# Designs tried in a protein design run: designed miniproteins, single chains. Part 99

Each design is a single chain, and the fold is of that chain. pLDDT is the mean over its residues in the fold that is shown.

## One batch from the design tools (miniprotein)

Design m3426
Fold by ESMFold2-Fast:
Structure m3426 (fold): chain A 91 residues (1-91)
Amino acid sequence: MKEELYELTGDEEVAEKLAKEAKEAQKTLQKELGLSKSTASKFAKQLALIQGEIYVVQKNIKDQKEKNAKLQELQQRVAELGQQMLKAAGL
């Protein structure tokens, strides 16, 4: 995960931060939603990768219209992932 985030972001500190947040998210999904470690790990990884893509868009895209469009697409993916997490928890 940290290696994948580093390849995506090009920033070691950002990759470490996102990897740490993913581990905390995995524990939260296990405790709060009762998800298995395997399922929680997969969702936490997908969320971290989307957050890494948001970072890349914010850093590399100078055109405000293009940046906003891509950020809206990524926010939609986060919302869809959240719904998949709830469905996996039987909610």
Scores: mean pLDDT 84

Design m3427
Fold by ESMFold2-Fast:
Structure m3427 (fold): chain A 100 residues (1-100)
Amino acid sequence: SAQDDKVAAALERLIKGAREEKDERLKLGLLFAALRLAELLTDPAVAKKVFEEVVEIAKTMSKEVQEQVIDELEYLVKTASPELAELAAKAVEELKEHLK
């Protein structure tokens, strides 16, 4: 839909901004904004791509910040739709494994 296209375009800009951002706190804020906007997506394949990109970016950040991303993803496991909750749970598993 036109709404999904606008959400996808905004997510692409947020993810690009997060990749280019050097300030870790602002970068974390952009990742949190991307996760919140992903809840508006009706296409689970687009949502999956966003979660995968958030995980990749988080893996480049400090352990403390990765733990904050895990906390946000665990919140989504409890509050999001079943499809998004499953994607968030997988992202939590991948980040926890990376931190070993």
Scores: mean pLDDT 85

Design m3428
Fold by ESMFold2-Fast:
Structure m3428 (fold): chain A 71 residues (1-71)
Amino acid sequence: MEEVLRQLEELKSQLSPEVQEIVDKALEAIQAGDIDAFRKSIAQLQEALADDPGLRNRVMTLLQQLLQLAQ
């Protein structure tokens, strides 16, 4: 888990403040076990990173890995 969080922190440095806020909301949803809030954050993230599918896919993969590790 710590290694995945570290990789996500490194990617966050490449994101705008607005996208970082969405990632933080997704992480908060994972910690709370709120799957509906997580899905909402993922939808917002897909829209915010529509112009960079490579970065979008990396961020989404790390968030999905964190969700699975939290279950």
Scores: mean pLDDT 80

Design m3429
Fold by ESMFold2-Fast:
Formats: C-alpha cells, structure tokens, sequence
Structure m3429 (fold): chain A 67 residues (1-67)
C-alpha cells in the first residue's frame, strides 16, 4: 500500500472516528488505504473508510464534518 494513501486514511479515521481505540483506527486506516489502492484510486475517500469499518464488523459509521 502506498505510504501517502495510508497517511490519508489515518487522517480521515482520526478526524471522523476519534472515539475508537488507536489499534482499531489503524486497522480501519489500513483497510481503507488497501481498498483505494486495489480499486486504482490515487486518494482515500470517506467511502473507503466507511467500507473498511463495515468490513471489520463495525457497521455503517455515522460520520460528521471535521471542524
């Protein structure tokens, strides 16, 4: 997985799912970056984060805007 995708995924997870333990956030970030890379995307999106969290059994997350 490209480093920049993983970094983007970590930033998104930290902003939108800060309540989760660090280990869980890291797993979601890794999965989201992997999904983006596998689908040929240059950037990680919130949809990738939502899909990753669903894949890990967390269901569809309720996401807010980072302020």
Amino acid sequence: VPEHLLEQARELVDRYLPELPEAVRERIAEKAAEIAAQRGREEVTLDDVAEASRELGLGHPRLGEPR
Scores: mean pLDDT 75

Design m3430
Fold by ESMFold2-Fast:
Structure m3430 (fold): chain A 92 residues (1-92)
Amino acid sequence: MLKTSLESARELVEEAIEAAKAGDLKKAIFLASLADAIATMSLYLSGEREKAREIAELLNKAIAAAKAGDAKAAIEYLEKAREYIEKLIEEL
């Protein structure tokens, strides 16, 4: 179900936030990439293409910040992605 996939993506984003806070930006990038794949695919298959694009944008900004070594910006975008995913789960 879409809800289960979004809950899994949320958990991966929460783990990515903890990794980034610990200074493990490589782990944060991997976890954020997995969350993007799960959330984007699940929303796309459900016909929610606009919501898929919004999540992808936030997670890709987080990944780009982490690749640049900007942990603060990476955490900010990951937190925004988590909040957006939580909102989507509540609307289901």
Scores: mean pLDDT 87

Design m3431
Fold by ESMFold2-Fast:
Structure m3431 (fold): chain A 70 residues (1-70)
Amino acid sequence: LTKEEREKLAKQVAQAALALGASEEQAEKVKKILIEKNLDPFDAEATRAAALEAGLSEELAHRVAALASL
C-alpha cells in the first residue's frame, strides 16, 4: 500500500469507529496509531489492537476490525 492509500484506509477505519459509537477523540487516535505504526488496515488483528490502544471496548474494537476488513 502507498502512503496515500494507507491514510485513506485509516480515515475509513476512523469513520467506521465513529459510526459504531466511538468518540471523535478515540476515532482520531485509531487513525493516528494505524498511520504512525505503519499497520495494515486490512489486518483485522492489527486494526483491533489499534482500536483497543485508542480506548475502544473489546466489543467495539472487534466490530471496527470486522467492518474495516471488508
Scores: mean pLDDT 76

Design m3432
Fold by ESMFold2-Fast:
Structure m3432 (fold): chain A 68 residues (1-68)
Amino acid sequence: SMDELIDKVLEALKDNPLAEAFVLMAYGLAKSAGLSDEEIKEVIKSVLEKLRHLFPEGAEKALKIIDE
């Protein structure tokens, strides 16, 4: 499920509380907006790509997870 996928992404970011907070907030907002699972994945990938500049190791790992 999408919740399980996001949990894996958050686990990859667990040493970076701000990165976790941004991903969790983006996921919550995307779900509230009624986005599809595919659209939510694109939103999360966009957030992770920006986070790569601040948290490269965690963001890179999370990007690989979101791509399955």
Scores: mean pLDDT 83

Design m3433
Fold by ESMFold2-Fast:
Structure m3433 (fold): chain A 142 residues (1-142)
Amino acid sequence: LQQQIQDALTQKQQSSQQFNSTKNKIQDELQKNGNDFISDTSSLSSSLSPLVKDSIIKGANGAKDLAIEGDVGGTEGQILKIVDLAEDAGALDVASELRKKGDKFVETSTKLNKEYQDSSDTYNQTTSKSDQQVQQNLQLLS
């Protein structure tokens, strides 16, 4: 019984370490995806007026923050706003390229957030099972 409790606790600790490693990797990839999108957005809007360019870059930063939080709808809303700003400025080619970069950014962010959720669900299931095994074995010792 003590050995079974120890094995369950060891399994829980290993699962925690694996989840933390996966979480950190996904968070780093989300940050990189957002930074790449801001860089692309800044490059694409380089020919626009300073006021329009600054507004577009602000929108791209907002999209990054929302994507890291897992707010897909808010992220898409910010991308539509920056595309509209380029269109209103008469920069239709820039608007088209911003839309393409934005769509790829949303696709990558959505995939990463799903990987995070799947990893979190697996960790929670493993932890719950280990906690149940510990509790059952403790009851047998009573």
Scores: mean pLDDT 85

Design m3434
Fold by ESMFold2-Fast:
Structure m3434 (fold): chain A 91 residues (1-91)
Amino acid sequence: RRKRLEEEIAKAREELKKNPLTPEDLASLERLLATARALLEKGLTEVQIELLAALRSLLLDEPFEVALERVRNDPAATIDELEARLAELRA
C-alpha cells in the first residue's frame, strides 16, 4: 500500500523531469483539488488522505511520510498550499 504509493510518486517524478506538466495537466489537478476541498466537508477517507499526501509529496518535493503527517494534521492547509503551487506552475 504505502510502498505502491512511494513507487508511483518516484515514477511521476521521473516523468516530470522528461515531460513537464502541461496546462491541461494543471487544470486537471486544479479540479482534483476542488473535489478534495468539497470532500473535506464530509471527512476524508484514509485512501483520500494518502492520495492527497502523494500529490503533496510530488508537487512540494516533500518525503511521503512528512507529507502524510501534514495532510492528516491539516488537510485544508495542504489543499491551500497545493492550489498556490499549481498557480505558480501556471505562471
Scores: mean pLDDT 77

Design m3435
Fold by ESMFold2-Fast:
Parts: C-alpha cells; sequence; structure tokens
Structure m3435 (fold): chain A 111 residues (1-111)
C-alpha cells in the first residue's frame, strides 16, 4: 500500500524549548490522530541558540497527509507569529521520495 509522510520541522528558541517542544508534539499527535496518521519518529537536535525538532507522521492517503500538513502549517505559523518558534516547515513526501507539498514560515526557505 502506498504511504505518505508528513515531515514537520520546527526551530525552537533555547529558553522556550521545553514548553514549546511539548506543545508542538501534543498538537502534531492530535492532528495526526484526527486524520488517521501515526507518529513514526521524533528527532531532537540541540544547537547553540536553538533546538531543532523533526517529527515524521505516516498516512495511508494523500488527502489525509495534505490536510494534516495544512493544519500543522497554520498552527506552527501562529506559534512563530507569537515568538514561541523561530521558524517551521511542513513537507508531504510520497513512497518514491517525491515532495508533494512544502510549506515554510520563512519565505527564504520556501524558494
Amino acid sequence: MKKYTVAVSARLPRELAEEAEAEVLKKVEEIAKENGGEVRSVHRTERADSVNLTVLVEFDTEEAALEAAKKLHEYLSKLVAEGRLLDASVSVIDDDGNVLLHLSTNPALQA
């Protein structure tokens, strides 16, 4: 069966990382569950001034993956506007590695 991966990447200010990480993970899990997806992996990388969080969510349909990605981008964009995230991106990738959608809160990273 064809699978679709939603890759969520969020860059968190170090001073807010604990609270923001927990909130982002909870919201990713909620949106995944609502759209029939499963969280497959969570990766955390510490930098000098930030924490980079990557979450991979798997879906059985393209429609569910695209809907979840749009909802996640809307949510993460709100957190960036509130100063709780530095930036974020959401990508939808199929089984063949084709990027079907890429949304970024940083316009320079969307080009």
Scores: mean pLDDT 83

Design m3436
Fold by ESMFold2-Fast:
Structure m3436 (fold): chain A 110 residues (1-110)
Amino acid sequence: SPREEAILLASWSVLVSGALFLLSRARKYAIEKGDKEMAELADKKLEELQKISKDAVKANTKEALIKGLTEIIKILDDFLAEAGDKLPADLRAGFESLREAFEALKKELE
């Protein structure tokens, strides 16, 4: 329904904004610590996430949104696998919570 589509797009926008915010904070933290590899990883994941979000919204189909969710969850999983142990506890918890929220949204759409 149009109402369900509007709620879905709002939830998508909030979660994507949260992921961009946390990746930006992780990048800043890496720069402040002098961890160049972690900063470059965060930059790469930011660019990938921005592209996936843009492509999914442009396609404007349920199938494209589910695909986008799957790809974003992978970005978060890959980042946590490589950098999670180096993150401050609050940032790590933020990423883990967002990952669970993206998984919940994906299950609601499937």
Scores: mean pLDDT 85

Design m3437
Fold by ESMFold2-Fast:
Formats: sequence, structure tokens, C-alpha cells
Structure m3437 (fold): chain A 75 residues (1-75)
Amino acid sequence: GKEYLEKAMEALGEGDVKKAVEYAEKVGEKSGNKELAKKAAEYFKEAVEHMGKDLERSLEYAKKGKELLEKAVKE
């Protein structure tokens, strides 16, 4: 589970929304917590949408998505 969380964060850092969403979905599949993973993917989409427009807001969305994936891995 944690390996896919790390890959999701790497993809998000590269601005690759598709890969970030795919890895977030893999966290959901492996942990059984698909709802948290889906919500994290939505935050990652928002983070990339705000990238270059509002860096503070982009980082806040990325942080929220990461926190949800970490919760999915623990539960």
C-alpha cells in the first residue's frame, strides 16, 4: 500500500494527474478503502489545476490528498 502512496506523490510532483490518480486508486484497492482513495484523487486533481496559478492552494490540496491516502493505508 505505502509504495503506491509514494508513487502517487511522485506523479503529483511531476504534474502527472493521470498517474497520481491511478496510484491513489491502487492504494484504495490494496487497503480496501476506495472512498478515501477516490477523495484523495479529487484533491490531487485540484492541486494540479491550481499549480502555477496559486501555489499555496495547490500545496494545501496536495497535503489533503496525501493525508487521506495515509489514512486509507492505516485503515
Scores: mean pLDDT 76

Design m3438
Fold by ESMFold2-Fast:
Order: C-alpha cells, then sequence, then structure tokens
Structure m3438 (fold): chain A 69 residues (1-69)
C-alpha cells in the first residue's frame, strides 16, 4: 500500500515538474527550489506516519534524479 502510494505520488510530481518546465518555462533554479521544498514537507510527513526508511530513500533518490534533468 505505502510503496504503491509513494510511486503514484512520484509520478504525479514528475508530471508536475514537466508541466512547470515545458508549459510555465520555470528556470532550473526555481524548479530545484520547488523540489527542495516539496522534499522537506514530504520527508516530515513520511517520518510522522512511520513510512518505511527504504521508501523514503527511494523518494529522495527520485527527487535528485528530477533535479538532474
Amino acid sequence: MEKEQVEKNMKTLEAQVKFMREVFKFSKETVDEILDATEHIALRFFKERGVDEELIEEFRKRVEELKKE
């Protein structure tokens, strides 16, 4: 359940990032700031809910991959 929800949330985030880059044409710096803010909020939420550390690490890695694009 949690793994499926994290994957769904990541796909939504990837789609939103693509929309920000391609439609709104936000700078890389602006997108990176949004991703950093999103990661901080998500990590706090995951920690409070007791989400598996393995899933939290997967989320972190995927956010970093989005920044590299």
Scores: mean pLDDT 74

Design m3439
Fold by ESMFold2-Fast:
Structure m3439 (fold): chain A 62 residues (1-62)
Amino acid sequence: MEAAIEAGRKAALEAAKKGDVQEAVDNGIQAGLTEGKKQGLSEEEALRAGIAGAVLGLKEAE
């Protein structure tokens, strides 16, 4: 879970720094889903991690 949230946070932060909020959300969720699946999380848990990471990344980029 934590690794998936961190992956989402990093991806969202990098995209948000480039000025694209929609891309930041999409990249954050996708990175969290990818890492979560790699960690053996369910689709629902991986999605939750991706959403949490995306929110954290956007907050950091403010």
Scores: mean pLDDT 80

Design m3440
Fold by ESMFold2-Fast:
Structure m3440 (fold): chain A 108 residues (1-108)
Amino acid sequence: SEKQKAIDEMSDIALQINELIQKAIENPSDYDSLNKQIRALVDQMVAIVEKLYPGNSAARRLAAEVRAATQAIVNSETKDALIKESRALRAAVDRLLGVALMMEVAEK
């Protein structure tokens, strides 16, 4: 289905975000560049959710949580803080994907 393809695209974006977080942790000098790329990928994921579920309050709330978690990573200046905030971002992304999957099943 078209929704399944969009969910697969969101999953691929989530994997890319995780790779960039790992690179930011390993290369502190590249934080600004890598964090900008993370923000761009999060914006793409949020746009997909808004296209699939326009006006859905649960999806919008979780999209806001993903954006907030991304901002916390961008504001992190230590490796330990990046690791902690990366776990929060991964959890927020997983919740958003879970809601998208449940909504696809509920819509006929």
Scores: mean pLDDT 72

Design m3441
Fold by ESMFold2-Fast:
Structure m3441 (fold): chain A 74 residues (1-74)
Amino acid sequence: EVEKKIEEAKKELDKIIDETERRLSNPQVTDEELEAILEETGKKVKDIREKYPEIPESLFAEYAKRIRELVEKR
């Protein structure tokens, strides 16, 4: 049961990362739009955490690191 929830959470988190990467890859994104994108992304990740409380914090830390890397690479 926990393993299936981890797989579902990863799938949802991957979709959030993919959407964030797509939005951040647009060279016309302003600093204000960047802040809005990051706020939306953070809220979506928090919603996943609340939906899957059994998922280890280390997994969410890994995805937070990936989001930071996406911001740094733009």
Scores: mean pLDDT 79

Design m3442
Fold by ESMFold2-Fast:
Structure m3442 (fold): chain A 77 residues (1-77)
Amino acid sequence: MEEEKLKELEKDIDKIAKELNVSRFAVYAALRGVVAEKKGVTKLPKRTPLYDKAEEILEKYGIEVVEKFLKKHGIPL
């Protein structure tokens, strides 16, 4: 079940990267930023359409699934 959620999250990230014409890495960086803000570590990340999409992902999957995905891809939190 968790593995299926991680696969769906990866597909959503690929879709966002394609729609916004950004790299997959840029989407990972935005997800890290919105996770850090939600945890109170970062107070004022730059607001962009990419951050808005990252917030939608965080709301859809939840912070635990997003953190697990980012850690799996070697992104520090």
Scores: mean pLDDT 75

Design m3443
Fold by ESMFold2-Fast:
Structure m3443 (fold): chain A 83 residues (1-83)
Amino acid sequence: SLEEARELLVQILKDHHLEKYDPDGSGENTPALKELLLTPIDQPPEGVSVPLLMLLRYADTNKDGVLDDEELLRLKEIFERLN
């Protein structure tokens, strides 16, 4: 569900100590998360792994830095297939 997809995004950020990109824990789009998603893969911010940045950017299909409802469900589908 969309709620489970948002909870998954929140958990991914917490597991990687990236709560600063979602400070209220809502799984909603923030300016900080948008900046992260638009960051070049070869220049990740401190504490962000290249594989994680690649995963998040792959879910952002239109590359606008915003994970809409469909892209959040895509992130969840990718994560479920990897586990």
Scores: mean pLDDT 75

Design m3444
Fold by ESMFold2-Fast:
Structure m3444 (fold): chain A 115 residues (1-115)
Amino acid sequence: MEEVEKAKKYADEILDALREAAAQHGARIVSEEKKVDPEKAKVTYTVTLEVDGEQVTIRIEVSVENGKIKAKITVSGARSPAALERVQAILGDTLRRLAERGIEFEVEFDLPPLP
């Protein structure tokens, strides 16, 4: 599989798991945006969730580096500890669902500090 197609496949798997986790935790997906960068073998999903009345943005960057699949997950817009805790639970459930599917990749999180 070429690197761009591999990045697309795993980005789609991560998004599907995130949708399932969000639904399970009572969060609504407000918007989803996809950007493909073939030069960098990188796919970026920007997902906006409604969590406890707040809009929280999750940016998922999937790339292939030295033959390894890497995902960077950045969270922004969460203002309350409750919203941050809900997003953390959703992300944890997302990773669990991906592991259950036999999908292995390196994950980096960029999360806002809890107040």
Scores: mean pLDDT 79

Design m3445
Fold by ESMFold2-Fast:
Structure m3445 (fold): chain A 65 residues (1-65)
Amino acid sequence: PDYALEVASAVLTGDLARAREILEEARRAGEDVLKVGEQAAKLLEALGHPELAAQVRRMAEELAA
């Protein structure tokens, strides 16, 4: 699954809890959560949402700890 796209989509719809759930699922699947978060943040920046991109980066950092 494209976890980065799913995270970006959840954040765009205001569902931060779902975005966190998707990042946790990606980590469980053996994905690099920081890489997934960075890819999602780049998608959000490309769509004109740098503030949402910053939230996603922070969320990924918290989960990677």
Scores: mean pLDDT 86

Design m3446
Fold by ESMFold2-Fast:
Order: sequence, then structure tokens, then C-alpha cells
Structure m3446 (fold): chain A 74 residues (1-74)
Amino acid sequence: MSPYEILEELVKERNVTDEKVEKAILGALLRWLHAQARGEDGRAAALAYIDASPLSEEQKALAREIFEEMVARY
């Protein structure tokens, strides 16, 4: 299963309706995958991207939780 398919399932499971939250998670995922392709640990950079996104604190917490769950399932 691709990380994008896992993200789609998690968005449905967590009832995420805000496109900004989904985009923040996708941006974090792309940073993590890019770092992994280079043999680098991208988790900290991915989480920092979510924290820098124009989201509420509750949305940032949700985005971080979904990102970590996606990494755990992948």
C-alpha cells in the first residue's frame, strides 16, 4: 500500500474535512519521503513543516497524529 493510500484511509477514519489539514500532512509526507530517498531522517523536518503551516493548534495536533500513524502503517 502506498503512503498516499494510507493517508486517504486515515483522512476518512479521522473525519478530516479541512483541505488545509490534508495539505499540511501531504507536505510533511513529501518532505519525509524526499529525506528517505536521500538516506536521511525526515521525521523532524516533516513535523516542523506541520508546525509552520497556517493551522490552529488543534489542527496541527491532528495533522501530527495522522502523519505519525501513516508512518507507522507504511
Scores: mean pLDDT 81

Design m3447
Fold by ESMFold2-Fast:
Structure m3447 (fold): chain A 93 residues (1-93)
Amino acid sequence: MKVVEIDATRFLPEEALITPENDFYKKILERLKEEKPDVVIVKGAGLRGTNAAIAAAEAGHPKIIIEDRSKKSVDFAKEQALKAGAKEVIGIA
């Protein structure tokens, strides 16, 4: 089983946008399309974590695990990943 972990706990102003044109989103999407993981673990469900979850959903629908201290942030990131086509999303708060 191939697992990729993304640390999204650090907020950067450039990464505040959850659009497909965001550089962080694009780099994560390219990485995940190349690596083709079975599971993606996103640590931190802020704007950066939400971008990573969307990228994972678009990169071939791996199982996505989103971890954050805020249940509201986890629920939002999970909703965005499902809207982007994710088949399985697990939130941990």
Scores: mean pLDDT 74

Design m3448
Fold by ESMFold2-Fast:
Parts: structure tokens; C-alpha cells; sequence
Structure m3448 (fold): chain A 70 residues (1-70)
């Protein structure tokens, strides 16, 4: 699996977890917005063909934020 495929898979998993937690009332609107902003940043890096290391660093920030909120 390519590094980009791994990033996309992790983004999809985080999205599903956030949606589920929000529906179950375990995640605030503010926390969901912060996670969505980080997801948008990762997607922007992917669209602009940023170095994989930079994409992975932003993905780690996103994963950490999601873990803290969930």
C-alpha cells in the first residue's frame, strides 16, 4: 500500500469515528469543528502534492486531536 493510500484510509477512519461520536453525543460541535479544520488542512496538502512527510505530520496532529476529543 502506498503512503498516500494509508493517509486516505486513516482520514476515512477518523471521519467515521467523528461522525459516530457526534451522533452519539460524545463529541461537542466545537471539537468536531477543530477536527474538520485539521482534516481540511490534510486534504489541502494532498491536493497540492505536498511532501509526504508534511502530510504525515499534519495527519499525526489530526489523529492526536481526534484521540484527545474521543
Amino acid sequence: MSNLELVEEKMKEIGKKVEKAQKEGKLSVEEAKEIQELREKVLDLLRNNAPIEEIEEKLRELERKAEEAL
Scores: mean pLDDT 79

Design m3449
Fold by ESMFold2-Fast:
Structure m3449 (fold): chain A 74 residues (1-74)
Amino acid sequence: SAEELRAALEAVRDEILATVEDPEIRARAADAGDRMMDYYLSTITDPSKFPNAVAAFRAMLESHVARLRARAAA
């Protein structure tokens, strides 16, 4: 169900955000994560695709956090 996908994506988001020490970076990452989550929830309707969608979301959000950290350091 959409609720199962949402719960899985939220768990991944919260896990990744918990690793971010900087409140500004965490807030920006949370906003990006929410937009990414909305995209996955609107496009992934087949439950058999949920594991791959969750893995892709994790990779995308981790990559985004890394880019935010790099930009903040500049």
Scores: mean pLDDT 84

Design m3450
Fold by ESMFold2-Fast:
Structure m3450 (fold): chain A 68 residues (1-68)
Amino acid sequence: SSELEKQAESLIARARELLARRANRAQLEFELGGLESVRKQLEKENAPQELIDRVQEEIERVRAALAA
């Protein structure tokens, strides 16, 4: 749905902001949860693969930051 796509774009933008600001672990973990949740919903609704891939890229960036 268009609302899920807007939610995904918002979560991607916020994840990038948090990573740029070197946000604390709790903020990154909360955002990661949101990204993982929206990815599952996008997959269920057969959303554009390009958007799913972009959400996955941000999930991997947040995971990398949390592993450091």
Scores: mean pLDDT 88

Design m3451
Fold by ESMFold2-Fast:
Structure m3451 (fold): chain A 66 residues (1-66)
Amino acid sequence: SSLQQKLQQVDQEIQQLQQQIDQLANTTPKTMEEDFELGVQMVQLAVQLTVLQRQKAEIEKQIEES
């Protein structure tokens, strides 16, 4: 179904985003400016992950209700 396809797509996006977060978490900043930029990027990725997780939950609920 289209919902199953959407679920797989969102799962893939979550996996890719989690890899980006892990990569960023393993980055050692060399300057104060880089440290600040890493902090900003981490917050942005965390927000994106939350949005994707909510979308996944909504899709899973729609599949369950179908």
Scores: mean pLDDT 86

Design m3452
Fold by ESMFold2-Fast:
Structure m3452 (fold): chain A 91 residues (1-91)
Amino acid sequence: MDLARDLIRQGDRLERQGNLDLATRLYTQAGHLYVLSGDPDLAIQAAQRALSLNPNNVRALFILGVAYQLRGDDDRSRQYIQQGMQLRRQQ
């Protein structure tokens, strides 16, 4: 069963209801699960949605980094990982 897809559907519902904090968490969890299942394109979509709701989501930036690495885009991977590390140092 696709747990990550169910998390996206729940996040979409919560986003429409204005519960942006919980929607962001579910999109981030879905992105992590897509990385673990080897689905980089879906992981990128989920993590980008999380970042659209919270640009300071360090976890979503690291998910993008890993997902781009899985796609063979090492340049974008490095960019997102560096952004995530910079944000974490500022906290």
Scores: mean pLDDT 87

Design m3453
Fold by ESMFold2-Fast:
Structure m3453 (fold): chain A 80 residues (1-80)
Amino acid sequence: SVLEKALEALRKLLKEGASVEEIIDTLRQYAEEARKQGKVREALFLESIIGLIEIGHFYGVDPKKLIESAIKALEELLKE
């Protein structure tokens, strides 16, 4: 699924110490892929995570904590 690909990409970005901009761009790319595949729910979920990251970044939350929160949100959605 697109969410599984997004999760794998975010885990790699976390290991590489990616910026908030790289995290948002990655999530935006997967949200667009989900929309192109007609997976509206997956696209909306990824777009919601982007919004939460942008809010956290505005309030000065550490980029590492933001990406960890995004990974956790995706893991919880993909778990039973």
Scores: mean pLDDT 85

Design m3454
Fold by ESMFold2-Fast:
Structure m3454 (fold): chain A 65 residues (1-65)
Amino acid sequence: SIEEELNLAMVEMAFAVSRNILRMEVRDGEIRIYVYPSEEAREEGERLGEMAERITGRKVEVFAV
């Protein structure tokens, strides 16, 4: 739906402005966030992941590289 697409676009935009996010992958029912290997990046990734889960209703997993 348009609303689902807009919610996902908002999440993508939020990730795009973060200097700590390397990339994001989207799959049906799942969002994967890859962050730089630092404490700050891990904390930011977790906060954004929690927000993304709430907004999209999709499962979110955060990975440090």
Scores: mean pLDDT 76

Design m3455
Fold by ESMFold2-Fast:
Structure m3455 (fold): chain A 93 residues (1-93)
Amino acid sequence: SPFDEMIGLVRRAIEDPSLVGEARARVLALRPAVLAQVPESKRQLVARELDSILASLEAMEEAKRQGNETMLLLFRIVAGGEVFVLERIRRKS
């Protein structure tokens, strides 16, 4: 499913930050399909979490460009937490 593909892309980028640029582009492309899979009542919450994940991936890519290992580690942790929240929302849907 688009949701499972998106979660897999983000998890792979967290484990291997060399994939972060590809993951960000593909997550952005999958966003409408992911939102279409969630109930209307959860759609705004999932949209906010997806936007947060995209922002974290963008921050990871910027940290890599700057060679800022501390910021890269921070946003890997943040992105992992956001993936955890999305999985929890999905399971309660």
Scores: mean pLDDT 84

Design m3456
Fold by ESMFold2-Fast:
Structure m3456 (fold): chain A 90 residues (1-90)
Amino acid sequence: MDEERDRLGKSISRITAAIPDPTKRQQIADEGFKLMVAVNNGDVEELEKHAKKIEEIAKSALPDMTPEQQKQVEEALKELRKSVEEIKKS
């Protein structure tokens, strides 16, 4: 549980660090906070909702990123999804 929570936090931080748009960065930070609240409450529906919102915002930012930033975001999104699915199984 704690290891997957740590991975979630690191994935969100990696996504926000790679995104150059300050508005989208803040939106992901806000959704990330709500995601962690959902994890703490065991609310699988809210967990999935906020994870998908982070994925949508991050993907919308990809066209304006460098190839290195795109790779970092795509890898971090895969890590985020893996952690979400593992937490949902717990």
Scores: mean pLDDT 83

Design m3457
Fold by ESMFold2-Fast:
Formats: sequence, C-alpha cells, structure tokens
Structure m3457 (fold): chain A 68 residues (1-68)
Amino acid sequence: MVELSEEEGRALDLAVAGVLSRSGLDTAAQLTPEQLEEAARLLSRLSGAPFERALEAVRAAADGQRVV
C-alpha cells in the first residue's frame, strides 16, 4: 500500500476531483484506466512524485471508493 503525506493526500484529492469534474463523474470508482492515468499525471505535477507512485496512489483511492 502507498502511504501518502498530508500534502500528497490533498494533491491526490484535487487531481481526482479535477478529472471527475471534467468527465461529469461522481466517484473515483467510475474512472477509466485513461482517466486514472490523467489523475496520476496531475498528482505527479502537483506533488513532484514519480508517475508510477502517483498512479498507485490514484488506483488505491479509486479501489477504496468502490467499497461502500
């Protein structure tokens, strides 16, 4: 599991929310693989984290939102 700092967590929330808003979707669980990659690129730019780490964090957040 990828552990995020508070700043990386906020950047993740902003990146995911931005992609959801542009796509007209409500939850990260609805994101396609291409949209997950877009969110990961945004997170990488906001946090400076490597793309692979950002993609793991975005996927983990999407998986967490699928469990309700």
Scores: mean pLDDT 73

Design m3458
Fold by ESMFold2-Fast:
Structure m3458 (fold): chain A 70 residues (1-70)
Amino acid sequence: AAPSAAPPPVRRARSASEAAALAQAYILSGASPEEVYRRLVEAGTPEDVARAAVRGAADLLAALKAQGAV
């Protein structure tokens, strides 16, 4: 099907805290760290920011699993 409107390729106000919040929400909901990283980068998040956010969220999930909380 022909696209009615193209999404604007503009990144605005992409902060490390926003990336971290998104990574935590997705990973705690059951998404893989690799998929979350890919989505953040595809959405225009800088690769280093996306990587740091995903690592932090993965470390949190691992700690929760070690404590039996998930």
Scores: mean pLDDT 70

Design m3459
Fold by ESMFold2-Fast:
Structure m3459 (fold): chain A 78 residues (1-78)
Amino acid sequence: SMEQQKALEEIKKRADDLRARAPSMSPEELAAALEAFFDEVIRLIDEYDFSDEEVDEVSELVGELAAQLQETLDRLLA
C-alpha cells in the first residue's frame, strides 16, 4: 500500500540521517541512536503490516547500515 511505501521511505530517510550524523557521534551516542532506529523499524513493520518483500528490503537496509556504521566505529576507535 501507499502507507507501507511511505513508512519504508521514512526508514530509508532515518537511515540516511544516521549515516550523515554517525561521524560526529561518540560510540555511546551511536549505539543509542542505532538502538532507537532498530526499535522504530520494528514498530513501523508491525504498525503498517509490511509484506514479506518489504520486510526483506528493510532487513537488507538494516544490514547495510550496520556494516557501514561498524566501519565508522572501527575508524573512531582506532
Scores: mean pLDDT 78

